Designed miniproteins, single chains. Designs and how they scored, part 45

Each design is a single chain, and the fold is of that chain. pLDDT is the mean over its residues in the fold that is shown.

## One batch from the design tools (miniprotein)

Design m1547
Fold by ESMFold2-Fast:
Structure m1547 (fold): chain A 94 residues (1-94)
Amino acid sequence: AEEMSEEEATERARKFKEEMEPLINASPEEIRRLLEEAEAELVATSPSPEAVQQAFLDELLEVLEKTRELLEKRGYKEALKIVEELIARVKAAK
């Protein structure tokens, strides 16, 4: 397996934060519209825009928590800090 460098991990975490922060702060209706444009299954299976938003935030949180554990094991402190800030924002949006 190819191992990502600390610099690459930090840059990816920062870019991901910049792209995801607007989505975390978006209304349920805006999240649903974006997912409909992306033809995501969550839109077809969810009873309401709020349910779509909560499912999105739950999946994002699971991905971020796993990423946090991997970064912590590798000692990538700067990337870890960025991911922890994103986790806090997702939890605040729920």
Scores: mean pLDDT 72

Design m1548
Fold by ESMFold2-Fast:
Structure m1548 (fold): chain A 72 residues (1-72)
Amino acid sequence: SQATFNQIVDYIMDVGNISRAQARQIVNGMNDTQIQQIIQQINDADAGQPVIDMANFFGRDRAAAAIRAAQA
């Protein structure tokens, strides 16, 4: 993958509206599947205008599922 750990953390911060420290904690708790979901979401955002909205977050967005699982 072309995404770095810092890119994943920055993405989680943006989507979750949380601090960098909280985002790092969440990422450290994620499994490989959840990390790949976030990487795919970053790549999809990079391919177009990165518009993250709450409807996409809770609907189709597989990254939202990974974030929710990590927060449970």
Scores: mean pLDDT 62

Design m1549
Fold by ESMFold2-Fast:
Structure m1549 (fold): chain A 90 residues (1-90)
Amino acid sequence: SSEKDAILDIIEIQIKSLEELREWILKDERLTEEQKKEITGKIDKIIEELRKLMEQLKEGKISVAQALERIQELNERASEVIEEIEELLS
């Protein structure tokens, strides 16, 4: 359905944004190697869960409504990671 395709596009955009954030974190000279490892680890986990969500949605194992709820949960976790980055850089 067009609604399902739109949600898949949203997930792909979110994965790309998180991959770009990950690359930015690895290049930031203000962060220690331990901080980079912890932060990128959290980002990688969110990306993995978004990829699993895409697979579940493509396979029809999850409804559009359930996918949207899961996207909101993963967005909240991403926002927490961004907040942690801001605190470390302050």
Scores: mean pLDDT 90

Design m1550
Fold by ESMFold2-Fast:
Order: structure tokens, then C-alpha cells, then sequence
Structure m1550 (fold): chain A 78 residues (1-78)
């Protein structure tokens, strides 16, 4: 079944709006913010494919961590 897709969709549905808000506040640049959020989402999907046993709670925590990393990368590359 589409477990990775289901968990990914749920995490993004619940947390994407806040992720975009945090990225915009941190970068001050909408393009860099959107690139950071997209990078975090892409990395989360890859991790869900590599670890099909990941729970929703684990996926959410991983998304938060990946978003913080992507924002830091974006800020460093102004």
C-alpha cells in the first residue's frame, strides 16, 4: 500500500503552511523560503521511501529537522 505517500501527504497537509511561514520569517526572501520548504519536503519523501516503518510522529519530527537544515542552507546562500 501507499504508506509513504499517505504519511507524507498527512505531514504536509498538517504542517506545510507553518513551514512556509517559518521559512519566510527566517530567510526574508520568498523565493529562498519556497526553495527551502521544497528541499525539506523532497528530503522527507526520500527518507520515507528509505524507512517505510517511519510513523507519522517520526515523519513530523524529521520534517521539522529537515526544514531547519534547509532554512540554514538558504540563509547561508543569500
Amino acid sequence: RWRAEEIFSRVLRDHLEEAVRRAIEATGDRKLAMEAVQRAADRLYQRLLENPEMSYEEAKAEFDRLLDEAIAEAVAKR
Scores: mean pLDDT 82

Design m1551
Fold by ESMFold2-Fast:
Structure m1551 (fold): chain A 72 residues (1-72)
Amino acid sequence: LIDQARAALAAGDYETAVSYLEEAAKKDPTNEDVWALARAVAQKALEAGKTDVAERARSIANYVEKAIEKAK
């Protein structure tokens, strides 16, 4: 899932990237790679004018960030 999200982001396929990140966050909500990649997708999607994808990616990043914070 994470590797597939990275590949999609590299290809500029932000919708596919965010879909893989949604699944990755459900399986491993404390994974810092998912958090970092969700942040990257949110920024790139926003720059590309894909505000809906950017919003979804930010939601994932916030969810994972809160889960990591609680695990400490």
Scores: mean pLDDT 81

Design m1552
Fold by ESMFold2-Fast:
Structure m1552 (fold): chain A 70 residues (1-70)
Amino acid sequence: EEVERLKKGVEDIKKGTDELVKNPNASKEDAETGLINAEGLLRLLRENPDAPEEYIKMAEESAKKLKDLI
């Protein structure tokens, strides 16, 4: 259940990140909030030995995209 919740969190962050990247009027504040959330999820994924590497990479990609917006 924990792993499934983390997977959903990563998918939600990816969707939000993709929407921010598409929005030319996205605020840096929105990107900063997204980055905090993505980095928090990434920490939880790295601390969970059952977390799939694919989802860790997705969270890393989202964090990188959000950093590029700031």
Scores: mean pLDDT 81

Design m1553
Fold by ESMFold2-Fast:
Structure m1553 (fold): chain A 82 residues (1-82)
Amino acid sequence: MSAEERAAHYRALAEQYRALSAAPEPALVDEATALAKELFGRTRGEALVAAAGQMGPPPARDDPRRPYYDAAVLALARALEL
């Protein structure tokens, strides 16, 4: 997979999880959390800051939508690194 194809894949994941942050599906929370943990260890701080700036303000830490928001931000950050 090319860098452009990988970036497109992570941008698609970011859009999917951004949509899920508005209407969360409980069955997908573990997948969102696992993706966020995987990408957090692989993501540069600069890309994370840029992605967070594009996604807008996060929900509260205890909001059920937060795991989806975090997955969306990290997927976008990964796309910005590629």
Scores: mean pLDDT 78

Design m1554
Fold by ESMFold2-Fast:
Structure m1554 (fold): chain A 59 residues (1-59)
Amino acid sequence: GSEKDLQAYVESLKASQDVKQRLYTFALKENAAAIAAGKPPLTVEKLQAAKDVLLQALS
């Protein structure tokens, strides 16, 4: 499912496990918020586009 795809993507990144865990938690919260708002769920493509900014914010 999409959550497994998000997890696989995060685990592929060259970052600490703590930062990866924070990024994955952020992705799950963003996905849940999008679904609750009637928006499309977060995709790996969108997470890739935002990853560098998000990693800086979560570090």
Scores: mean pLDDT 75

Design m1555
Fold by ESMFold2-Fast:
Structure m1555 (fold): chain A 72 residues (1-72)
Amino acid sequence: LEARGRELIAEAERTVEKLRALGTPEALELAEQIDSLVRRLRDAMAAGNRTMAEGLLQALEEALEKARKLLA
């Protein structure tokens, strides 16, 4: 979980940079949403709350899929 969480956070940080560079309102909203999910995931992982972390990982994966479609 911790290793997967770190990998996904790194991908999310790169994706947020790309969305901010795109600069559309939709991209900026999605960047903010992803950034929020990353912060919450870090907190859940630090607290050892696996159930919360798993839910946040799934939400972050879904947000990243939306970002990939927007950036394509």
Scores: mean pLDDT 83

Design m1556
Fold by ESMFold2-Fast:
Structure m1556 (fold): chain A 85 residues (1-85)
Amino acid sequence: HMSRQQILRRFIAIFDAADTDGDGTVSFAQFDAFLARVRAAFPDITDAQVAALRARMRAADTDGDGTISRDQAIAAFRAWLADYH
């Protein structure tokens, strides 16, 4: 019953909640907690799908600084969501 737009909005809300200092980035130290919240918010996703999202988000950190920006996280999630049918 949840639309792709509702799924995306929920993901953005989870990212914003994980970004506790409001700087627009989430560190890899916060990353496991962030993914746990995504898993809890979307109970129909599998552990394999969560692992695929984790790998895609790690690949989005092209500068290797150990952080993921809000825009990078949204782009990675949208690409991951497009593979889900």
Scores: mean pLDDT 72

Design m1557
Fold by ESMFold2-Fast:
Structure m1557 (fold): chain A 80 residues (1-80)
Amino acid sequence: SVTVTAPSSVKVGEDVTFTVTTSSDSITLNLYKDGKLVATKSSTERSVSLTITPTEAGKYTAVGTDSDGETATKTFTAVE
């Protein structure tokens, strides 16, 4: 199982942390804006956290994928 935890919104220039957890052996977090990959982080510790400071307003999608091929998504909005 995969779980993505993040707030629903943040202001541009403020830090936001995404956390992905899995019951599998490894996890990858991919962050997308307008369909483009803007950040990625992987871990073999069944959990990974990624902190970013959005520089652009808009809609971001965080995708967690584990080594079993399970995925979870969380949508997030950066506002001015």
Scores: mean pLDDT 83

Design m1558
Fold by ESMFold2-Fast:
Structure m1558 (fold): chain A 74 residues (1-74)
Amino acid sequence: RPLPLSEEDLKAKKILELLLKPELTLEDVEEIIELMPDDPNIQKATLLTLLTKLRSIGADEELIKYVEEKLKEV
């Protein structure tokens, strides 16, 4: 489990940094989606975390719907 930082670790770190922002834009959400690995289970977990964050900060309904749509595709 303890490993030097890989590209996947760096992508995960970037996703976490984006999720720690007080407000998320559509561009931030799209970047998170692009940084996700191709594993459907990890994609679902990441999108659920993102959806929870967006609801917590009172993000735009369009942005919330965009993430919900992506969740349905996985």
Scores: mean pLDDT 78

Design m1559
Fold by ESMFold2-Fast:
Structure m1559 (fold): chain A 89 residues (1-89)
Amino acid sequence: GAAEAAALIEDFGAQLADLLRAQGKDDAADQVRALTREAARAAREGNFDMAQSLLMQAYQIAVDSLDEASREKAEALARETFPKIAAAL
């Protein structure tokens, strides 16, 4: 349900932020965490369009900021996590 989707979104954001912080991209990590927390809140409120938009913004910031190897990790995480979020909604 929405609560499970919200938890998955927040966990995804935390993992992206960890990849960014490992590269010294603290500002990008903070932005990703803020956007994914807002996306999780939107999901809990049933605003799935806003949740998706905010989640995609966070993901774009992460992949644009990460090096090639960490970008591949972020893409692999997205491939695993996005279907789980969709299934939980």
Scores: mean pLDDT 90

Design m1560
Fold by ESMFold2-Fast:
Structure m1560 (fold): chain A 97 residues (1-97)
Amino acid sequence: DIIKEMMELGVVQVAAAVYYTVEYPKFPEDVQEKIDKLDEESRKALEEGDVKKSIELTQEKLRLMAKETSDPKTKETLLKAAESLPKEQELSEKFYS
């Protein structure tokens, strides 16, 4: 249970870092709906124990946000966060081992 919380915390920390370093992006309603759907599907995958699927859905969300943002720094930060997410998860798993 502590280990599961640590793995979940790793994913949350990556997302938090994105929003701490850039202006919180505002998206059109249709884009926001897609982001919300990916976020919900990622949460459900994580609750079902499919960490890999949760990571893939979170990466898709971050890439969608990057595609739809006009700020170059926000775009770069979101893309780097998406790329680093599998590595952060691997590190969390190594601390469990």
Scores: mean pLDDT 65

Design m1561
Fold by ESMFold2-Fast:
Structure m1561 (fold): chain A 78 residues (1-78)
Amino acid sequence: MELVKKIKEAAKNLDSVKLKETMDEVLSLPEEEVREIIRELAASEDVFVLSAAFDLARAIGDEELAREAMEKIRELLE
């Protein structure tokens, strides 16, 4: 997925502006496509990528996906 790739590249480069722009682009998609992107991001082991997944899940009101992303962040930081 092209948007997942853009988020991962922005996170790797610490490009907060591009990360925000790409997340806003994701949120313009149909809700089901946003969920697919969140699930793919939640499979990452990068804290910044997982943070993006958490923010996107909260934006669409998907409490389960938000919880999964937060738990993964905790595992990586603990």
Scores: mean pLDDT 81

Design m1562
Fold by ESMFold2-Fast:
Parts: sequence; C-alpha cells; structure tokens
Structure m1562 (fold): chain A 100 residues (1-100)
Amino acid sequence: SKVSELVKDFLKMVESMKSKSFDDMKADLVVFAGGLANVSEDEEVKKRLLEVQEALRNAKTKEEVKEQALRIIEILRELAKPEDQPLIDKIEKLVEEIFS
C-alpha cells in the first residue's frame, strides 16, 4: 500500500538524520508529514499533519522536533497495517536515539 511505502521511506529518512543539521531534519519531517497527508482521505488526519508541519516550522529545540516526529509516528501507526508496526517500532527507537 502507499502507507507501507511511506513507512519504508520514513525509516530511510530517519536513518539519514544522524548526519543532518537541525534545519534539514525539520525540513525532512515537514516533507514527510505532507506526503502522509496526501495519502490520507481523512480530513482530521490531514488537519493533524498540517498542525505538525506548522509546529515543526516553529520548532527551536531538538525536544520540540522530537515531539512532532513522535506525533507523525502516532498518526502513521493509526494508518499502517499490523504488518508494518515492527518497522514503525524501529523508527520510534531511532527517533529516541537521534534526539537524545
């Protein structure tokens, strides 16, 4: 599914974040949230992702970026199949590591 492909893309993106600047990490997460919104047909999910994009653009600390990355993960878990959940677990662990 398109969501399963986005889970894989998110893993690759998060893995690359270890070498990225703060501004590049924010930009990557904004782009990902936009991509996830485009795949969703749920207006409430689209609204939540738009709020995440705005919060990311205004984020000034790693803690604030981490909070929004975890919000994306929460939405992704709601949209993803049970089979995709182990990859999302891996993404969450990487986010915790990168923003620690």
Scores: mean pLDDT 88

Design m1563
Fold by ESMFold2-Fast:
Structure m1563 (fold): chain A 68 residues (1-68)
Amino acid sequence: SMEAKEQQAVDEFRALLDELVAAGASADEVLAAASRFTQELNAQGLLTDEVEKEMLRALMEALARIAA
């Protein structure tokens, strides 16, 4: 199970992606934002396998919404 800080990071990532999709961001813009967020989490030591898996799921969901 994810710790509270890890869950908060995933929730913040999902909120960022939702905001970008709602603003009409392109797939390239979403991928660039996801890359920046991932680098920041890695620098904080929060990029665990479980966090990475949930972030990948959120990213796939955001990209599917753009493609629809």
Scores: mean pLDDT 87

Design m1564
Fold by ESMFold2-Fast:
Structure m1564 (fold): chain A 78 residues (1-78)
Amino acid sequence: MVYEVDVVLTPTATPEQLYRALTEAGNIPGVKEVAGEQLDADRYRLTIVAESEEAAQRAVEVLRNSPAVRSATMRRVP
């Protein structure tokens, strides 16, 4: 299944913190791929390919728990 995640970074976000969060999200069991596109200096759109909605939700929770991430909002791609 494919999910799209809109990520807004905190003003104090570092590239290292963001990279760590993306790596941890991609390592969640059932997550096959996390691909990112930078929209603005503080905005990213991620595509998550996951075996289940639960796996995608766990990946998003990892992103939300990062000090680099102010918000992360997930939707299913039809």
Scores: mean pLDDT 84

Design m1565
Fold by ESMFold2-Fast:
Structure m1565 (fold): chain A 110 residues (1-110)
Amino acid sequence: SSLIQQGDQLQQQGNQLFDQGNYQDAIQQYQQALRLYQSVDPDHPGPYLNLGIALMGNQNYDDAIYWFQQALSIDPDNWRAWRGLGSAYGALGDYDRARQYFDLSRRLRS
């Protein structure tokens, strides 16, 4: 549908903004893409991982954790999402959880 095509374009714009270090605008584009995708398929995973990573760049660690958990609800073997959780909990000072998630991420990647 045209809504999926608009979502794809917004995700592409988000990726470009992220590569430029413009995390706030990247987050906005990813959120708009997610809304368009889910309007036609409520179960569409959308850019959950991309949202988490951009939120990490923007130092919104609690929000990043939420989106990494959403990515993992779709794919529990998503090692990038586990690595994201490790990074977020490490940034929040929870080094024990950070270590556990980094170890899990490495095992899933091998």
Scores: mean pLDDT 89

Design m1566
Fold by ESMFold2-Fast:
Structure m1566 (fold): chain A 55 residues (1-55)
Amino acid sequence: GGGLVGLTRGLTLNALLAGREDDAQEIYDTLTTLLSDSPLAQQQAAAVQELLDAA
């Protein structure tokens, strides 16, 4: 599903652009908790984590 992944990426990137990497990480962690009910959702969340790690 693209909706929650898109929201997670958008919020995380906005926090990073605001210069608060810790806030971006916490937003990501909170949203991935909501996505963790599905293996597919977890796989998609891992792609967002790679983006955070690269930043």
Scores: mean pLDDT 66

Design m1567
Fold by ESMFold2-Fast:
Structure m1567 (fold): chain A 92 residues (1-92)
Amino acid sequence: SIEENRERGKLFAKAVVEVALEAGALTPEEAALIIEAIDADELTEESRPAAEKAEAFVAADPKAVTKAALEKMKPSLDEETAARADKLIEEL
């Protein structure tokens, strides 16, 4: 459903933020601002600079970041969606 796809999109976006935080590309405060914006479906003036840093981090190596984010979100996915994530990781 559209709602399930939206929730999975948010889960992926949060996983990307966690990957960036662990890599040192974001501070904990910047990560918290982005996560709040994801939950609110609203990018504020306060969260925009942090979001731009996260976007730059993804742009530097989109395949590696996507793979890491998919692996982080797998435990939160149903078996069918997790299997699709595994196939995508293999193809990256």
Scores: mean pLDDT 81

Design m1568
Fold by ESMFold2-Fast:
Structure m1568 (fold): chain A 69 residues (1-69)
Amino acid sequence: MTDEEIDRIADLLVDQFGLSRETARRVARLAIENLDKSIEETAEIMVKEFGVSKEAARAAYVLAKYYSK
């Protein structure tokens, strides 16, 4: 996945959940790196590592999976 695709996911997370652009990029990258895991397992990692809401974490996973197809 390209840096441009990561930026697109990050922009959506900023718009929908009010995350900082840097936090959104980190969340997007972690989601992409963990698409082999379940959505719930990956969301829990994001909540623990970045302090984002479970809703934002799940959205990041869904967006990453969408852009990977």
Scores: mean pLDDT 82

Design m1569
Fold by ESMFold2-Fast:
Structure m1569 (fold): chain A 110 residues (1-110)
Amino acid sequence: MKSFDELIEEIKKNANDLEAFKQAVARFFATLLQEARDAGLPDEVIDELEAVFNRAMAEMQKATSLEELKDIAIKFLEEVKEILRKAGDSPAVRELIERVDKFIEELKKL
């Protein structure tokens, strides 16, 4: 995910820019949700992903440090992976899980 790799680099340069971090995570979730819809994942899976996105955004609004934001983002991204696994084992599902795994690993490096 080239665009998110660039966003992570920018956040790393501006370690105190919590709003940039929140925006990057929000963009990742919004993109993932759209790609899941475009791939034709079941409506119940899409609904669960949207619910996790909304909960993640609410929890991140309470965070006051980069460490809190990272912990919240990683926690909800792990939940996203569990929900995606319920959609089965198609190439589209595997690709979405791989993107989530890559984002989690990049967040852990911050």
Scores: mean pLDDT 79

Design m1570
Fold by ESMFold2-Fast:
Parts: structure tokens; sequence; C-alpha cells
Structure m1570 (fold): chain A 109 residues (1-109)
């Protein structure tokens, strides 16, 4: 029915906004960590490593969210939702920067 289709479209918009909010929260966490490390006089090498991690992670999230919102099929949408969850898992586990670089290259290919 038209009502069921409208409800589905509204649910998809809400899901996308939820992903944007989750991504924004994780980005803000990283910005706060960088700010704290700079304030505490942490070594420049540690700050640079965290900034590089932030830059790569921001690119990963941007690609995933863009592919999610432009998905033509439910299968493609589910694929990028799973990749989004994986990206957040990698951030929470504080994986080495090379793991994030590999994930980013896989998303581009």
Amino acid sequence: SAAAEAARQAALRQEYLDLVLKASEEILRMIREIRQMEAQGAPASKIEELRRWYELFSQVLTIILNKYVNAKTEEEREEYRKKFDKALELARKQVPVEVVEKFLEELKG
C-alpha cells in the first residue's frame, strides 16, 4: 500500500540519520582525545598518529554513508550498514592505522 511504502521510506531516512549521529559522536570523541593530548603536552608523534587515524576514519565513514544513502537495492544498503558497524568496531578497538588504511582501500575498490 502507499501508506506502507511511505512508512518504509520514513524508516530508511531515520536509519540514515541514526548512522550520521553515531558517526558524528565517534568523530567528536576523537577530536576531544586529540585536544586532550595536545593540552597535556603528549609527544608530537602520538598526536600525529591519532590525527592520521581520525583523517582515515573520517574518509571511511564518508564513503560508507554516501554509498548507503545512494544504495539502489536492499542488499547493497545492508552491505554498507554492515561496513558501517565494522568501521565503528575498528574505532572502538583502536586498531593500528594500517588496518584502517586497508579498509579504506577496499571501500574505494
Scores: mean pLDDT 84

Design m1571
Fold by ESMFold2-Fast:
Structure m1571 (fold): chain A 72 residues (1-72)
Amino acid sequence: SMAEKRKKAHDLGIKAVAASVRAVGAILEGNYEEAERDIETLEKIADEMEKLGFTEGAEWVRRIAERLRELV
């Protein structure tokens, strides 16, 4: 159902926030290996959001990943 898809997208959004915070922390510490893993997690989350039909949410997460890659 659409409600189930929204719940999954919301859960993916929470995971995206967590991965973003970890990536920023890793970059600030110079841990670029960890930052790369967290950025890859964001890209996978964006792909899953897009598959659920939440294109705008996916684009937001993708932009966060792109910005973080500029810092690595």
Scores: mean pLDDT 88

Design m1572
Fold by ESMFold2-Fast:
Structure m1572 (fold): chain A 69 residues (1-69)
Amino acid sequence: KLSEAIQRLVELSSQISNEKLKKEAEELIRETAEALNAHPGDSAVEEEMIKKLEEQAKRLEEEIKREKA
C-alpha cells in the first residue's frame, strides 16, 4: 500500500546521516501528498508514486550500507 511505502521511506531516512538524501526523501513524500490531493482515488497516480518511493528507498538502503562499512 502507498502508506506502507511512505512509512518505509521515513524509517530508512532516519537511519542515514546524509542530509541531501534526507531532503530528497522528504521532497518525494511531499510531492506524493500533492499528487494524491490533485488526483484523489487515481490508482495510476498512486502506482506511479509507489514506484518512485520504492526507487528512493533502494537509494537509502545503499547509503545505510555505505555508512556502516
Scores: mean pLDDT 80

Design m1573
Fold by ESMFold2-Fast:
Structure m1573 (fold): chain A 67 residues (1-67)
Amino acid sequence: DIDEGVAQVALGSLLASLPPEDREAVRKAYEKSFEEGVATLKKIAASWPKEEQELTEKLLEQIKKLS
């Protein structure tokens, strides 16, 4: 279970305190870090049972939609 609402509020508050140029840089860095994390998790999850792989993919999609 993930506290997406809390994470989104915190991220929004941080971004609101930054100049527009810095907001774009932070957003792009976050997207890149998430993509790298997903690639690493995918390699690890390849050894897990199919049911756990499907659940992991579904959860990652939900997290990505909140970013």
Scores: mean pLDDT 63

Design m1574
Fold by ESMFold2-Fast:
Structure m1574 (fold): chain A 75 residues (1-75)
Amino acid sequence: AERLALEAAKLASKVNPEAAQLAVEGLNHYQRGDYETAIEYLEKAVRLMEEIGSPEAKEAAKLLREAIEAIKKEM
């Protein structure tokens, strides 16, 4: 989960700084064991990426969704 979220945040930072910051905040909450809040931040980042709709944004959204599903499996 952590590695996927980090890779997603790096990709998002090239597309939209706000979405990248949301992904980083989600990762910080995940590291503190606050999985529900982590998922909420990552889902906000996904929505911003999907609204942009570029190929790079779609790839970032895909990685963010994979990170969310990995976190849910740890709950």
Scores: mean pLDDT 81

Design m1575
Fold by ESMFold2-Fast:
Structure m1575 (fold): chain A 92 residues (1-92)
Amino acid sequence: MEEIRRLLEEAKRHALEAIRALAAGDDAAALEHLGKAVEAIKEAYRLAEEEGKVEEFERLVLEIQKEVAEEARRLGLEELADSLFEGVEEFE
């Protein structure tokens, strides 16, 4: 769980930076940070599957997606915030 939490914290940091870059009009930086966030989430998921911790991983990802969606709404990126919330429901 320590490695999974570290990777998810890294993913959250990159996701928040991507949202802020989008709000600033820096699409290139936003895509780079989004890519890094996705990679960290994928690695955390692989570890969660190996350790039988997928349900805990899903709960942590849900918390991160909610926080990132709230930041996106605060910055006026409502469409992106809605998309992030829909991802949360699919993951359940």
Scores: mean pLDDT 76

Design m1576
Fold by ESMFold2-Fast:
Structure m1576 (fold): chain A 100 residues (1-100)
Amino acid sequence: AVKHLEEAIRKAEELKKAAEKEKDAALLVKHAENARRSLEEAKEYYEKGDKRKALIHLASAGASSLGAASIIIVTGGSEEVRKLLGEFNKHLSEADKAIL
């Protein structure tokens, strides 16, 4: 569980950095940062044994990911940004399964 959370956090950071290089990407950057923060909170609660709060924050990260995906669909996004969002969603899904 912790490994998948750490991988998802890393991918959210990579997505934010890639998004910062894109034109008109301020909202995408914000969604990536919100996902990263929610995942850090999920990890902290999981390590404290609060599985319920960990899952709530993990769901919040998922909502931020959907926001990022919506922006990419409308604006097109770069190949790098689309790839990083896909990798983020894979690790987010693995973290969810491992915590559940």
Scores: mean pLDDT 81

Design m1577
Fold by ESMFold2-Fast:
Parts: sequence; structure tokens; C-alpha cells
Structure m1577 (fold): chain A 93 residues (1-93)
Amino acid sequence: IKEKLEEERKKIKEIEEEAKKLVEKAPEMSEEELEKEFKKIKKKAEEVQANLEKLAEEYPEYEEEVRKLQLELQKVFKETLQKLNDILLEKRA
């Protein structure tokens, strides 16, 4: 179980890093390219979320650790979405 939690933690870090790079590059990207890259990040986040839900069901004793990872993923996604929306609105204006 600890190894599985570590794997999901690493995936969240990878998503965070990819999201950060996308936000940094976003002003130079086309709107279409930006939307495409964001969809890829969203898909990865959804996969991690599904894995965390499964771990919480199979290992109730680790529910609090799973919850912390879920909150971290949600925070990364929310912050990224907000920054990208701001950039998209500026491009569309």
C-alpha cells in the first residue's frame, strides 16, 4: 500500500510540473494548442483521482493519507485552470 501511495504522489508531482510548464508556455501558444495540452493534463488527473478512490475503498486505514493526496491534486488542478482561463480570456478579448 505505501508503494502505491508513493506512485500516486509521484504522478501528482508530474501533473504539477506539466501544469506549471503549460502555464509558463501558454502566452506563446495558440488557443487550440493550449486547450489540447490542458485536456491531456485533465485526463492524467482523472486517472490519478480514480486510483486514489480505489485505494481509499481497499485500504480504509489509509483514508487520511489518500484524502491529503486528493486535496493536493484538486488544488493543483484548480490553480492551473484559473491561470489558463485568465490567459485564454486575454487571447479571446
Scores: mean pLDDT 80

Design m1578
Fold by ESMFold2-Fast:
Structure m1578 (fold): chain A 73 residues (1-73)
Amino acid sequence: SKPVVIDTEAYTERLKQGILDGTEEETAAELKEEITKMLVDAGVPEHAAEQMAEREVKYLVEEARAEVERERA
């Protein structure tokens, strides 16, 4: 299986921009699709890849929201 590296910092920045632009849900959906595709390309079954991507995006969204909250305070 091919190792998968997720650029947490880059994805968090994209989600922060989405929150500021009012496109958080769209950005989160795009990232989920990108991560799912990377996992499938690495040999993870599609269903498992979708679940893994959903968990990762949830974490990234929470981090992005925390950073936006901190910057707006």
Scores: mean pLDDT 80

Design m1579
Fold by ESMFold2-Fast:
Structure m1579 (fold): chain A 56 residues (1-56)
Amino acid sequence: MEARIKAIVALNIERQLRGLPVLTADEQEDLLKGVIPDSLPDDLKEFYKNFLKTLE
């Protein structure tokens, strides 16, 4: 759980650096459940997966 929370925070920071809005509540809930939402761009999906690997 904590690794996913940290990865979601990192993903939101990355989105803001790219000028994108933060994750929606639904997207954050899916990520907390261990589901990567299809609404995420492929490069941000890979960012999230790679960041999680560094925490696990």
Scores: mean pLDDT 79

Design m1580
Fold by ESMFold2-Fast:
Structure m1580 (fold): chain A 100 residues (1-100)
Amino acid sequence: SAEFDALVARTRALLAELRRAVAARDSARALRLAREAIRLLSKLLSMARTPEQLRTLVALLDELIALLDELAAVTDDPLEVEVLIGLVRILLGVARLLLR
């Protein structure tokens, strides 16, 4: 659980950096940060064992989807953002299935 909590903190910091990159209209940096966020969230999903951990993961996935929707408006590669949103929705679906 300490490893899960540390990775959650790292993911939150990364999402804050992503928000700043989107606000700065830095498409290349935002895409790199988004790919890393998906990697960290996939790892968190593999580590999640409790409903509380899964709810934390769902909240982070929802935040990433909102940031990717904002990125779609400023990116030079809207198709890549659409693919990334699709991947996040798959992770969200799995997390929600595990909560049932």
Scores: mean pLDDT 89

Design m1581
Fold by ESMFold2-Fast:
Structure m1581 (fold): chain A 55 residues (1-55)
Amino acid sequence: VSSEELDKIERELLAAMRAAGLSVEEIIARLRPLEGKSRDEMAAALRALLAEVRA
């Protein structure tokens, strides 16, 4: 995925998590396992989290 696409997914996810009432600590905990992943793996994981938060 492109850097722009990844940034867009990250922004949408952060907005959705905040709208769902997650704390900064909970957001960090959800994102921590993505550290060191490839861009494609991060994009897939972020999309999965976004779908989960929006469900």
Scores: mean pLDDT 75

